Designed miniproteins, single chains, continued (5). Designs and how they scored, part 107

Each design is a single chain, and the fold is of that chain. pLDDT is the mean over its residues in the fold that is shown.

## One batch from the design tools (miniprotein)

Design m19700
Fold by ESMFold2-Fast:
Structure m19700 (fold): chain A 87 residues (1-87)
Amino acid sequence: LEDPLSDAEQALAQLAVLKETNLSAVVFTVDKNGNVKQRVFAVRNLEDLREAEERIRAGQLEPTPEEQRLIEELLAEQERRREEAYK
């Protein structure tokens, strides 16, 4: 039986993958059932990734209103790109 990762550990693990792949993605936390619990950061580039790492280390996992807007914009752009690829 493995203990579940903390929200901070989950976020840091996702940032490590994004750092290696240079992909843009929304960083999120999951509950014990694997469902998305909270979307915490929109990572579009290496600078966003570094800022997200610093915020996690400071114990700040709750997105600001500005970050929440960026999360929504990135998700909307990814959905739009998916729709265009299907046309």
Scores: mean pLDDT 73

Design m19701
Fold by ESMFold2-Fast:
Order: C-alpha cells, then sequence, then structure tokens
Structure m19701 (fold): chain A 89 residues (1-89)
C-alpha cells in the first residue's frame, strides 16, 4: 500500500518505495529531507543506530511539522544516539 504521498517535512511528493518512514509515528519523509538530516547529524559528529526513539509518536510528529524540523531532528538523534528513520521498501 502507499504511505502518505507527501513528505511530512517539506511536503514533497513521494513515489511508492521512495523515502523514509519514522518508525515511532509512521510518518514519511523524502529521501532528500532525510539526507539533509543525516548531514546535520554528521556535522555534529554523531553516529546513530536505527531504532525506536524513546519519545512518544506525537512528539516526533510535532518535530516533523516544526519550522526547524531538520535541526531539531538532528538534535534528537544527537541526544539519543537513535535514528528513528528506516527506508521504505
Amino acid sequence: MKYSKFSAISGEELLEGEGYVDINSGKVISSLDYGVILIATAVRGVKAKIGKAPVPAEELEELLESEDAVNRLAELIEETGIDPFVPLK
């Protein structure tokens, strides 16, 4: 089945199997948006493990909808050492 057709961060249209899903909330983001988050975390010197972040799904939804979503998500990954995004199949 198709997930959301649009990135939760940028509103960019997604094709089936394109992008990344937040495993806490089920929201999707584009591969481009995720790439920018990875660059932001790499600049901070963080190497994160993929997994469920120890935060509620609603908190991650709020972060995705924020004006500074990329920087706020990079900060969460830095603090937790956990990247909640996995590639869509």
Scores: mean pLDDT 76

Design m19702
Fold by ESMFold2-Fast:
Structure m19702 (fold): chain A 94 residues (1-94)
Amino acid sequence: MEEEKEREEAREKGRRILDFAEGLGQSYVDEAKKYDPELAEKIEKKVQEGIDEMRRALEEDPSKEGVDRVRELAGKLIKELTDMLEEAKKKAQE
């Protein structure tokens, strides 16, 4: 009973994190296109790979621990995307 509710809640929370990460990732792709379309393509591939990894983690462990892992993966992805975009901006200026 409780375990079924916990799994359902974990799936919902994980899906929300996935949806947020997908939306934010697309925003990074759109921003990168302003500086370097080739970099935007690289960011797009990285977003796709990261989202697939997060989705797999949630499917394998639809629990609080699984949601925590999805959150960690999302944070790592966003940090890497931010670093890539900052480098693009720096290179586009000089």
Scores: mean pLDDT 82

Design m19703
Fold by ESMFold2-Fast:
Structure m19703 (fold): chain A 117 residues (1-117)
Amino acid sequence: MEKEFLELLLKEVERLREALEEAIRALEEGDLERARRAVEEAEVHASFALALVGIMDSRGITFPGQEEFRELLDEVVRALLEARRALEAGDGERALEALRRALEKAERAAELIREAL
């Protein structure tokens, strides 16, 4: 049961990472609409990962690094909000910087889950 949650959590964080990579690529290519769609997709996967950790916590299921993992996902959510606001303001440079920070944190979050598996 614990391992199945960790595997599902890893899958969601990998999907988050893929969406962030797509958003960064779209911005580097100047495709703001594709970047916005990729950011929205990243927001969905980050929210799902946080919901899964919440379900685990409510069931007394914990893993080593869970608190650091939660903090990293909270930072990803904040960076995604910054990126979305920057895109709405036409600030592609600020959006790109925020997305790169989100990607670094998502990669660290994935490492924590792999270490716990």
Scores: mean pLDDT 88

Design m19704
Fold by ESMFold2-Fast:
Structure m19704 (fold): chain A 76 residues (1-76)
Amino acid sequence: ASITPTAAEQAAAQRLIQQAEEAFAAGDYAGAVKKLEGAHALVPNQAIDDYLKANREAVESDPQGAAAELIKLAKA
């Protein structure tokens, strides 16, 4: 969709990114990935979209590495 995210959606996405970092610190890598996917759904991030499409197996097989990279892309 070509819809520009609202300020509320941007704030919600930022909160999800913070929750993803907290989940990652707690060792919940799968939860961190889910939070980052939720943030991307609210505020589309092309780098995150490209990563998820290209690295579907990596998200499943190495959720720690996937979560770390997605957090990095979300915070850029």
Scores: mean pLDDT 78

Design m19705
Fold by ESMFold2-Fast:
Structure m19705 (fold): chain A 107 residues (1-107)
Amino acid sequence: SMAEEEVREIVRELAEELGIEEEVTERILEALDSELALGEIYEEHRTEKVLKLIAGAVAARHGAELGLDRERMRELARRAMSGPEEQEAAVAELKPLAEAKYAEALA
């Protein structure tokens, strides 16, 4: 889908800014639906940069699933990469949108 391609583009931009190799970036993108696979990638590298990219990638994908535009997905990803407190705040702001989407699924 177009939203899936937008997530890939955002994650590649962030990876380039962090200096992460393309091979690692593509592995993270392929592993986005598996917490186990993402954890294995982190364990292989154990760097703050890889952890930040994983957090940003997961946040961007979550934004796409909630119907956010590219700019809001990018903002959410950057906030997730800034640390746990900012990630928690960003997730809290998405709660009303997630609840609305859940209500639509029940209709």
Scores: mean pLDDT 79

Design m19706
Fold by ESMFold2-Fast:
Structure m19706 (fold): chain A 96 residues (1-96)
Amino acid sequence: EAIEYLRMAQLYAERAAEYARQGDSELAALYSELAREYAERALELHPDNEDTRRAQDYAELGAEYARQGDTEGAAEYSEQARDYAQRGAEQLEREQ
């Protein structure tokens, strides 16, 4: 469900940020792409959730910067994706 997808996006975005901080652009890109995919699945279920859309957008940027070898940018955007995925999940949990 959407909350579970956002928690997966949060987890993968956190891993992407960690690998980016370690200078591992390849794993940072992989995990950012996974975060984007799960945020996208959550957005399909709740298309009006702004935090979920931001999580998807920032995860996409994290992957893009990681592929360019910009590990600092990848870490920053992946951290934002993590934070927005968390906020999106918390918002949906309050609506239950």
Scores: mean pLDDT 88

Design m19707
Fold by ESMFold2-Fast:
Structure m19707 (fold): chain A 64 residues (1-64)
Amino acid sequence: STEEIRRQIEELGRQIETLSPEDALVLASTFAQRLYEEHRDELTPEQVRRIRKLVEDAHTRYLE
């Protein structure tokens, strides 16, 4: 489970870099929401910070 979550976060990061700002924001936001809903208690503080940074970076790119 923890290893699956790690792989999902890593894959999200890779996908975000290849997408348009709009698509990246949608993907990051929906993915973060799903991970928090399904795996909140399994997420480490470090993983939560990484997810948050991915969403914030995608949002910043969208607003540029």
Scores: mean pLDDT 78

Design m19708
Fold by ESMFold2-Fast:
Structure m19708 (fold): chain A 82 residues (1-82)
Amino acid sequence: EEEVLRRVRELLEAAREAARAGDIDTAARHVEEALELLDRSVVRKNLVDYIELVRHLSAALAALRAGDIDAALAHLDEALAL
């Protein structure tokens, strides 16, 4: 569980850097990989934080697909603060 959350954090930090560089495709790929990792890993210990994390990542991915880098970065920062 802690290893999964650490890997998710690494993917979110990489997504944030890609988004800042304007590489939307790479940023979206990292967010999709983080969401897939969370979906395949049943994190039971902090379900509320898990729901908030998935909510922010889904919003970040939607923003990236829309080309709204500022909104995507805001959601990634919120996810990283969890």
Scores: mean pLDDT 80

Design m19709
Fold by ESMFold2-Fast:
Structure m19709 (fold): chain A 55 residues (1-55)
Amino acid sequence: SKQDRLDQLSDETVRRLDRLYERQDRARTPEEGEQVDREIREVVEELLRRQQEVE
């Protein structure tokens, strides 16, 4: 169902975001931190796009 797919996407995205935040905490330079921050934004944007597509 649509709900099952949305739940799957949200759970997967939360897991990915958790990993990215952990990488951000371990970033050794400002450049690495900025790179991880960019990846976080991309993941969030992809989630929003996929939620729209499921409709």
Scores: mean pLDDT 73

Design m19710
Fold by ESMFold2-Fast:
Structure m19710 (fold): chain A 87 residues (1-87)
Amino acid sequence: SKEEVLKEIEQLRADFLARHPGLPEEARRLLDEAYQVAKDYLEGKISLEEARQRFLELINRAAELGMDEVQELLSRIFDLVRRHEAA
């Protein structure tokens, strides 16, 4: 369900924040934006292609800022969203 996917995303975010207590504000904003994109897609507000484009933009921004672990987490979040579409 969409609730289960969102809960898994929230858990991934919580675990990441616990491992990175000094996470920069810019990184937190990227994670917040990723959650919103996932939620908008799961609620039918945007298409999968729009969600893909927004996630690619967020991943690119994380890469430009040298935040490899944030980039990896964003990719994992998008993979969860994409798998829900296939189910």
Scores: mean pLDDT 83

Design m19711
Fold by ESMFold2-Fast:
Structure m19711 (fold): chain A 81 residues (1-81)
Amino acid sequence: SDVADGQAGQSRMLEGEARRIGEGALADKEDVEGLRDAAEYARRVAKLNRDLGDKYGSKIVYLNAERNEELARRLEELAEE
């Protein structure tokens, strides 16, 4: 179905978005520190959502945890950590 193309595009969009930020705007060490802070924030949000998912058995908060873990990973790669 046409909407299934959106699922395949989501992974590509996250990769493309992270790459575009790295290629288009970020050259300074201060920008790298911003990426690190953003990655740490995303990791903390992911952990909180995992804890809530375990407590309440909510599939939606587990999905939020996974998405924030993916975001943190991409930001960490851009920061070259």
Scores: mean pLDDT 70

Design m19712
Fold by ESMFold2-Fast:
Structure m19712 (fold): chain A 120 residues (1-120)
Amino acid sequence: SSLEEEIKALLEEAQKKLQKLFDIVNEIIEELLTTDPEKAKELAKLAQEVQENFLEAIENFDNKNYEKAIESLKKAKESLDKLVELVAKYAPEKAEEVKKIANEIKKIFDEIIKKLEEAK
């Protein structure tokens, strides 16, 4: 359907923005590995949680489990918020850039959730 095509396009847009976010977070992780490896591990874990929840949303969408796709996107948003907070604490110089990209991703997630609610 046209709605499913719109959701797929939004998921692809979100994936591209998440990749940009993860590139920045990975740079922070690499820098922290030399000074505080435990902080690097915390950032890596939160980035992994965001990625896993987003991939679960894609899988559930592909399987037409729209309710589960919505739940996975909401979890991805929560993990994104935690990641932004941790970046602000551990790498304050990158905080505004990360927050900006994360806010763009959350806006796309909200659009996807709205369209998934329409699809079920």
Scores: mean pLDDT 91

Design m19713
Fold by ESMFold2-Fast:
Structure m19713 (fold): chain A 98 residues (1-98)
Amino acid sequence: MEEIERIAEEAVKRRLEKEKLTLSESEYIAAVLGVELELSMLAELARELGYPEEEIRRILRLVAESEEAANLAGEALSAWVQGDLEKARAYLERILEL
């Protein structure tokens, strides 16, 4: 999704501005690709759990805008990799409450 690319770029720019960091071109590209991968995995997890596309888009935006939501997303993906779908769902529900 072109939308995921835009959200990833915005998230990286926000982090750099907040932390006053300067990245090389290759470091910036790597950071954006990393966030795109995480957002794509999060979208697939949410689809597997039966979330409608509107809620998936809201989850992705919250994760891009909020460090708390980003941490919860990481925990959800970790639970998914471990096969704990109940924990993964619980973390996504917490993101939606933000």
Scores: mean pLDDT 80

Design m19714
Fold by ESMFold2-Fast:
Structure m19714 (fold): chain A 59 residues (1-59)
Amino acid sequence: DLIEKLEREINELDQTIAEKEKRLLGEQDPEKRSRLIALIEGVRRMKREKEEELERLRS
């Protein structure tokens, strides 16, 4: 099921975001913090793209 696969992938991306956000809370170096923020933004973009595809399939 393509819908089930997309839902699972979205959940995996949510876990990745949570993990990186937790890492960001413990990071003291401003440069490393900026890189983590950029990575979180990238993963959030991937999640949005999959959510849009899921919406199209449900439409």
Scores: mean pLDDT 86

Design m19715
Fold by ESMFold2-Fast:
Structure m19715 (fold): chain A 81 residues (1-81)
Amino acid sequence: MVTLTVRLADGTVVTIEAETAEEALEAILRAIREHATSLSPLERGIIEGLLLIVYGVGKVIGESDEEIILRLQRVANRLAG
């Protein structure tokens, strides 16, 4: 289990608990869709696409769920916060 925090540009903070990288990805994507209302549809699409790439690459190269979750958190916080 990994606890991660997603900080959005509007000041919204979402705390997520995940046991797998897939659970973390799904929860981050939901947080962005529900709370990142300041982002344009294009910006949201790009961020979601980049998160999917981070997840996919991590799985292909055999990274741990924890490493993938930490990378997903960094990308989400940098691009959506």
Scores: mean pLDDT 81

Design m19716
Fold by ESMFold2-Fast:
Structure m19716 (fold): chain A 71 residues (1-71)
Amino acid sequence: SMAREEARELVDKGGLALVLGRDDLGREYAEKAFEIDKETAIEELRRAAAGAAAAGYDEAAAALRALADSH
């Protein structure tokens, strides 16, 4: 669905922003994803957190997981 695709794209942008140290921007993208499709946003944030952790971006991974768990 378009809503799922849009939420995934927003989470991808948010994850990249967090990896780059743009914490406010990353949070803003995640909140937009929640508004569009909360269930997909939670699922994709958890996947992004796992990917960030595997790549060694521990702070970004923690932030992504916290965003997923906040809803």
Scores: mean pLDDT 89

Design m19717
Fold by ESMFold2-Fast:
Structure m19717 (fold): chain A 79 residues (1-79)
Amino acid sequence: MEEVRRAAEEAIRAAEAGDIERAVEALREAAKALRKEGKDFEADLVESAAKAAETLRDRDPELAARIARAAAEVARNVA
């Protein structure tokens, strides 16, 4: 699952840099890759976290980054 791992690592880097938009984009790519591998539950979880981070971006960017980071770690761990 190289595609999942690559997207997850990109999401981690973006979240650590505070770039929520890039982190959300990378999480969506990780979710697509997870779905291709038949991991629909993990893909749904990562997509839900991406939506939460996107929603919180303007209200609580630190929490948004932490949610994105946590979801990216989940995606990386199942890769």
Scores: mean pLDDT 86

Design m19718
Fold by ESMFold2-Fast:
Structure m19718 (fold): chain A 60 residues (1-60)
Amino acid sequence: DPARQIEELRRAIERLRANPGEPVSWRFTHDGQPHTLTLTPPEGVSIEEVSVEPLPPIPR
């Protein structure tokens, strides 16, 4: 359900903006692709837009 996936993504972004300086990790599934995002923005920095890209697996 794309609407549900978009809602979940938006919620994660809002959570990041609401907690500056705290590390936050999210797992998304968008269009069948899994995404993992971990960010720690410094305090006083506002997050407006975030792009998520799939990371390659650990080679070892």
Scores: mean pLDDT 59

Design m19719
Fold by ESMFold2-Fast:
Structure m19719 (fold): chain A 62 residues (1-62)
Amino acid sequence: SELNEKLGEETTKLNEERAEEVAKKIKPIKDSEEQDKLIAEVIDELDKEMEKFREELEKELA
């Protein structure tokens, strides 16, 4: 429960911050396909970071 609570809070915070940052970065990009690739890459990086964060929390809370 504590692990899931911390993970949920961190996920929400990171998604909000990254969404705003990505929106600013994609604004000058005219090619929608290029925008989609950038967004997909950022989402993939976030997923990997959250998985790593979860593993570290599991070790810390054990």
Scores: mean pLDDT 73

Design m19720
Fold by ESMFold2-Fast:
Structure m19720 (fold): chain A 71 residues (1-71)
Amino acid sequence: SKEEVLKLLEEAYEKSSGKDKTIIQRALEEAKKANTYEEIIKVLEQALKDGVTGYAKKLIERAIELARKNL
């Protein structure tokens, strides 16, 4: 569900720091406003392109896979 995707983003936010935290905060705000899983996936892919690293990146990748299952 969208709620499960958002929870993974919230976890990524909590486990990140500095620039990663700022990127994920923007992605979380945009994902909350998104009306479709396609829009959510674009937001998450943009966060990866913006340079999220480490464990937070893995959580975002999991969120993308979860969103894709709902397409």
Scores: mean pLDDT 84

Design m19721
Fold by ESMFold2-Fast:
Structure m19721 (fold): chain A 117 residues (1-117)
Amino acid sequence: AEERLERIDKIYEELKKNMTPEEIADLVTALRNGDVDAAVEIVRKKLKELGIEVSDAEARYITAKLVLDADEFLKGLKDRFGLGGYTLDPAAQDSWDAVRARAETLLEEAKAEIEKR
């Protein structure tokens, strides 16, 4: 279980180095629209382009982790500068809160599938 998560974390770091801002924007847009399958497919397509083969559960875990890392970055901007899209615009905040909630659920479900024996 831990060994598989460590392997996935290494794959995730490689993915982060190779994701374009446009691909990240498309992923966030899919989650904002409630289309989790489209968000996971963006990640799976990128991993395939990198020659990395993952299970469906691993792709979901990586997708959720990428979104939650982006959320932490936005929170960091709020704390440092009083800036952050959703901190200044309530509609954008509600939209991002929905994306974060979907990512948290996706992470828990994917982690449970990966750790399942």
Scores: mean pLDDT 70

Design m19722
Fold by ESMFold2-Fast:
Structure m19722 (fold): chain A 91 residues (1-91)
Amino acid sequence: MEEKLLKKIEELLEEIKNTPDPAKRILLEAEIVVNAFNLGVLAAEYDLQGDHEKAKKIRDEVKKIAKKYGDMSIVREFEAGYRAFKKIVER
């Protein structure tokens, strides 16, 4: 699952580079936000299941993509998804 979400984020980032239409760019950025958030949720699920190595691997790959493309919002949205899942489970 995570490999597909990570690939989709990179595909969307490459598509944005070649998209001059501001409306299309906003929609592509919204998809990146959703996919990064979903990766955060997935990482939190792995941590809950005790699979801390998978959770760490997802976070490391997200940070690597963010650094490669110069977009730290991807890390922020990932951490938002991670925190959202943890808060629901801790209630």
Scores: mean pLDDT 85

Design m19723
Fold by ESMFold2-Fast:
Structure m19723 (fold): chain A 88 residues (1-88)
Amino acid sequence: SLKEEIEKRLDYLVAFLPTLPPELQPKVLERLKEIVEHLKAGNYQKAKELLDELESEIRKWEKENPGKIATVPLPEELQKAIEEFKKL
């Protein structure tokens, strides 16, 4: 289902977030929060659109900045939001 596809992609991005450079992490985090809010509201089409856009931006950054990796703890607020979405 579309929900299962989005959940899988969110899990990947969340696991990948700590490996992103510090300059990208806050932006990606805010975008993930927006996506989760749309998913909670049942706006799956909009959530997919935003997720596709976010993934494209990350891939573009990786292509322009190969080998740059950083580690940052995932915010508890985002973890809880994703867990609540998965229960729906």
Scores: mean pLDDT 72

Design m19724
Fold by ESMFold2-Fast:
Structure m19724 (fold): chain A 64 residues (1-64)
Amino acid sequence: RELAPSPAALAATKALSRVLKENPDITLDEIAELSRIAADGARQGLSEEEIYNRLKEKLEEIKK
């Protein structure tokens, strides 16, 4: 990695990875949207669980 690891980046990455594992049929456009939300959550200092919940809410909106 070029950048030093940070707790915020790790939380966002783990939350996003969990959503992708649970939803293998997710599209690239959906991944881009979820990545943006995960990054915003990390900037706000949210935990992995809080970011994961926001990603799940957005994915439910996209699917409905």
Scores: mean pLDDT 77

Design m19725
Fold by ESMFold2-Fast:
Structure m19725 (fold): chain A 84 residues (1-84)
Amino acid sequence: SEAERHAREAIRDLEVALKQTDLTTIKAGIREAVEHAERALAIRPDPKLEEALGYLRQALKESDINTQKELIRKALELLREAVG
């Protein structure tokens, strides 16, 4: 489905972000993932997508790379569950 396509795009963006070491680049990846996840949620409401978006929005406000990556991993788990 289109919702699953957008959710998978968010997953790919986050997997790339986790491999980065620069906070600016990581935040850029999170912003792209947020955009894709919001499109998925608009097509199909899903509590796991909403929770994942919550973690990603928290990650964007963080200045610590370790905290950002922990939040990305939490969002990634929920996104993977949402797509099955």
Scores: mean pLDDT 90

Design m19726
Fold by ESMFold2-Fast:
Structure m19726 (fold): chain A 101 residues (1-101)
Amino acid sequence: FQKILDDDFDWLADRLVSREGVEEARRFGEEALYEFSKGLAERLSSKDGMIDIARIIRAGYRAGHTEGARKAAEAAISVASKGSDSQDSISIIQQTLKEVE
């Protein structure tokens, strides 16, 4: 989380000072959340992706991005709950949250 958020934050900060784009900043945030949610849905369909999602959540908590990491975990659980084949994904994400809270 930290590296991804830091890269996105630096890019967003540079864009704001160069373009005065408050609305563009909001739009960028929505696009980033959409792409992240889409990536989560794809990863939750495989065991390999499940491990990556857990790592990202754990890293986010360690970096102090608790609100973002928690919401990402809730989104992943929500997506997994819609599919019967993702039971392990739900379990791993819930266990990760319990360990880092």
Scores: mean pLDDT 54

Design m19727
Fold by ESMFold2-Fast:
Structure m19727 (fold): chain A 90 residues (1-90)
Amino acid sequence: SEKLEEYKKLLLEKVDELVKAYEKGDITLEEAIELFKEFLIEMAKQMKEEGVPEEEIIKLVKEAIEYFAERAKVSKSEYEKLLEEVLKEI
């Protein structure tokens, strides 16, 4: 849906923002992970309020976390923790 494409764009833009801040030394990797987690939870809440099906929200969240993990070079353990903590809130 058009709404899902808009949320996907916002999520990918947030990944780019946080990765650039981390690469510049403005934030730590731990801070980037925490800020991204908070953003994902807020976006998931907004999608729920707008009537987006839970299955579509979960798919988008997983895609965004995977993109972030690849870009920020997050370890498997940190990736799995982030995924678990975000999915618990959905």
Scores: mean pLDDT 87

Design m19728
Fold by ESMFold2-Fast:
Structure m19728 (fold): chain A 73 residues (1-73)
Amino acid sequence: MEEARERAREIAREAEAADPEAGARIRREAEEALENAEELAKEFGLSVEELAEGLLRGLEAALELAKEIAKAK
């Protein structure tokens, strides 16, 4: 989880550097999703690390889509 949180922070910082509003949204979504991942892992006995990795991939994909949209303008 610590590595996942660190990566989430890095993604949020890159997003904030590009667009402060987008960065704020990504940060909030990352925090909520990490909290949900921990709760789901405890509730269903799943690996929190696997859930966190899936979440981080989703955030990276969202960041790439945001960059593509910006280029399309």
Scores: mean pLDDT 70

Design m19729
Fold by ESMFold2-Fast:
Structure m19729 (fold): chain A 101 residues (1-101)
Amino acid sequence: MEPLVEVRGDLSDPGAQEAAAIVLEAFAKVRDKGELRVRVEVSPGATPELVLEAARKMLETDSDEAEVEKDGGRVRITVEGSPELKKAFAEAVIEEAERRL
């Protein structure tokens, strides 16, 4: 089965578009390492900082899902894969978000 990434939300918003781009870049870095499935939901007002917070929350809670909401913006990330791939993906999201901040 192929690695998969799905993005849901209003990508006409620049912040939501940038948040989605961070997740897509992180996925691209780890997709060749195994079967990873990622779904990201971004609202208008989503920011790179919310993506960073969501990825950190996933690592800290060892959770397959993280949702962060602040100032009307929301980011939700859901990940399916081995523990190693989920960790690598979350670390890649953190690295990419920090590069853009």
Scores: mean pLDDT 79

Design m19730
Fold by ESMFold2-Fast:
Order: sequence, then structure tokens, then C-alpha cells
Structure m19730 (fold): chain A 108 residues (1-108)
Amino acid sequence: MLEEARKLLEEGRLEEAAELFVEILENSKDPEERKEAALELGKLPYTEEIFEALKEVLENDKDYEVRMAAAYALSKYKTEEARQALIEQARKEDDFMKAFELLHLAHA
């Protein structure tokens, strides 16, 4: 699945690649695959569908590294909606360093 999505990117089939990365992000049981999908989505042009998928993972994924990959991807979009999602997630973090990481990405 990841390899197939990357091949679609190399062929310029960005919409099909995004659909596969969103599928991996939402459905893979492997946190490493979800992390890679989040990072690859952050390299694609902004769409509302990609934003909503990354925001869902930022807020709800049980794996901290996957949530941080979604945060990093959102930070690449430089939109106010992405910035606000990062700030709101930082407010929910009990760990100061984790909160600081999210705030740093929000202002990057």
C-alpha cells in the first residue's frame, strides 16, 4: 500500500496517492505505516480531505509518534486551521515538552 501510493506520487497522480495515504492513515494497524502516511500527506497540496484526516489522527491516534507525524504534516500547510488544530492539541497535553513541540510546530 505505501509503495503503491508512492508510485502514484511519482506518476503525478496526486489525488489517487492522497486517497491511498488517507486509507493507510485511517485503517492500518501498524503505527509505522500510519506515521509514514501522515508525513507523505504533509508533502501534498492542501485539501480539506487531507486536513480533516490529519486532524483526526492528531487528536485521536493512540501512538504518540503517529500524532506527532500528523502535527508535523499539518505544520507544513501553514494554514490558520492547521495552526489552531496544533494549539488546541497542545492545550490537552499534560507533558510540557510535548506541548512545547506542538506549539513550536504551530508557529513554524
Scores: mean pLDDT 83

Design m19731
Fold by ESMFold2-Fast:
Formats: C-alpha cells, sequence, structure tokens
Structure m19731 (fold): chain A 124 residues (1-124)
C-alpha cells in the first residue's frame, strides 16, 4: 500500500479497470492472499478513509468489478473484531459498500450494483 493506504486493488476497483483485474487473475494473482504482516486478506485492506476495494467499486457503480472481487476470492464469511461481515464493513464516515452505491455517478449502475450486493448479503 502507498502512503494513503491504497493497494493496486484499491486503484483498479476505483477506476473500474475490469480488463486489468482479469489479466492479473489470469496471470496467477491470488485475491485470497493475506497480508504477510497482519494475516488480513488483501481484499479487506483499508485505505486512509477506511475503504476496502469493494467500497470503492461500489461507490463508482462498477458492477462487473464488484462481481469479480466477490467471485474471485473474497471471503464473505470473514468478520471484523465487532463481528461484522465484509459486506457490512463501514468506512470512516459510517458507510458500507451498499450505502456507497447511492453516490455512483450513474444512478442506473449504482442501482444495479446495490441489487447485486443486497443479493449477496441475503445469501449470508
Amino acid sequence: PDEDGNTLLHRLARAGDLEALRALLAAGWDLSAKNPETGEPILNLRDKDGSTPLHLAARAGHLEVVRLLVEAGMDLTAKDEEGRLLLEFRDKYGFTPLDLTEFAPDPEKGAETRAYLEEQLARL
């Protein structure tokens, strides 16, 4: 991560760069990998605003990136020290990935991303 806590995953998720994410996965990038210092899954790493890559993709309304992150190795059963699931994890402003879909620049893409996340949460 850089000085703002951003990993490559944070940047690609924010940008909606689905092709770059797919290429990295095809090259053997393991999204289920854990940070060697903390043991925390890399998908659960938070930037300075407390945002995971999922928060950033959801805020941008990047549905296909959200799907890829969930399907490629995100442990949706993982809980923080308060017993909250990754999909319920709040940034420093109190927003979950689901909450952030309302800020998507394209309201239609935001609504599609929200519906997908609600479906995933209901299955847990």
Scores: mean pLDDT 73

Design m19732
Fold by ESMFold2-Fast:
Structure m19732 (fold): chain A 70 residues (1-70)
Amino acid sequence: SMELFEKAKEAARELGLPEEAWDEVAEAVLQSIEKSPRPYDESLLKALVWYEANKLGYHGPSISTFDSLV
């Protein structure tokens, strides 16, 4: 859904991914959810965004950088 797509983009932004990655990662997350036989759990959204970003070759901030954002 568009709502889920926008939430995935927001999660990508919060995780410090580059802006050019947001749409691609959000699309990959939606495709992953659609292909999964398991029910979707919104609490896992940030973890799914992180996983799909890494699969696409995008990396979030280092641990030290992430600590400075939270």
Scores: mean pLDDT 70

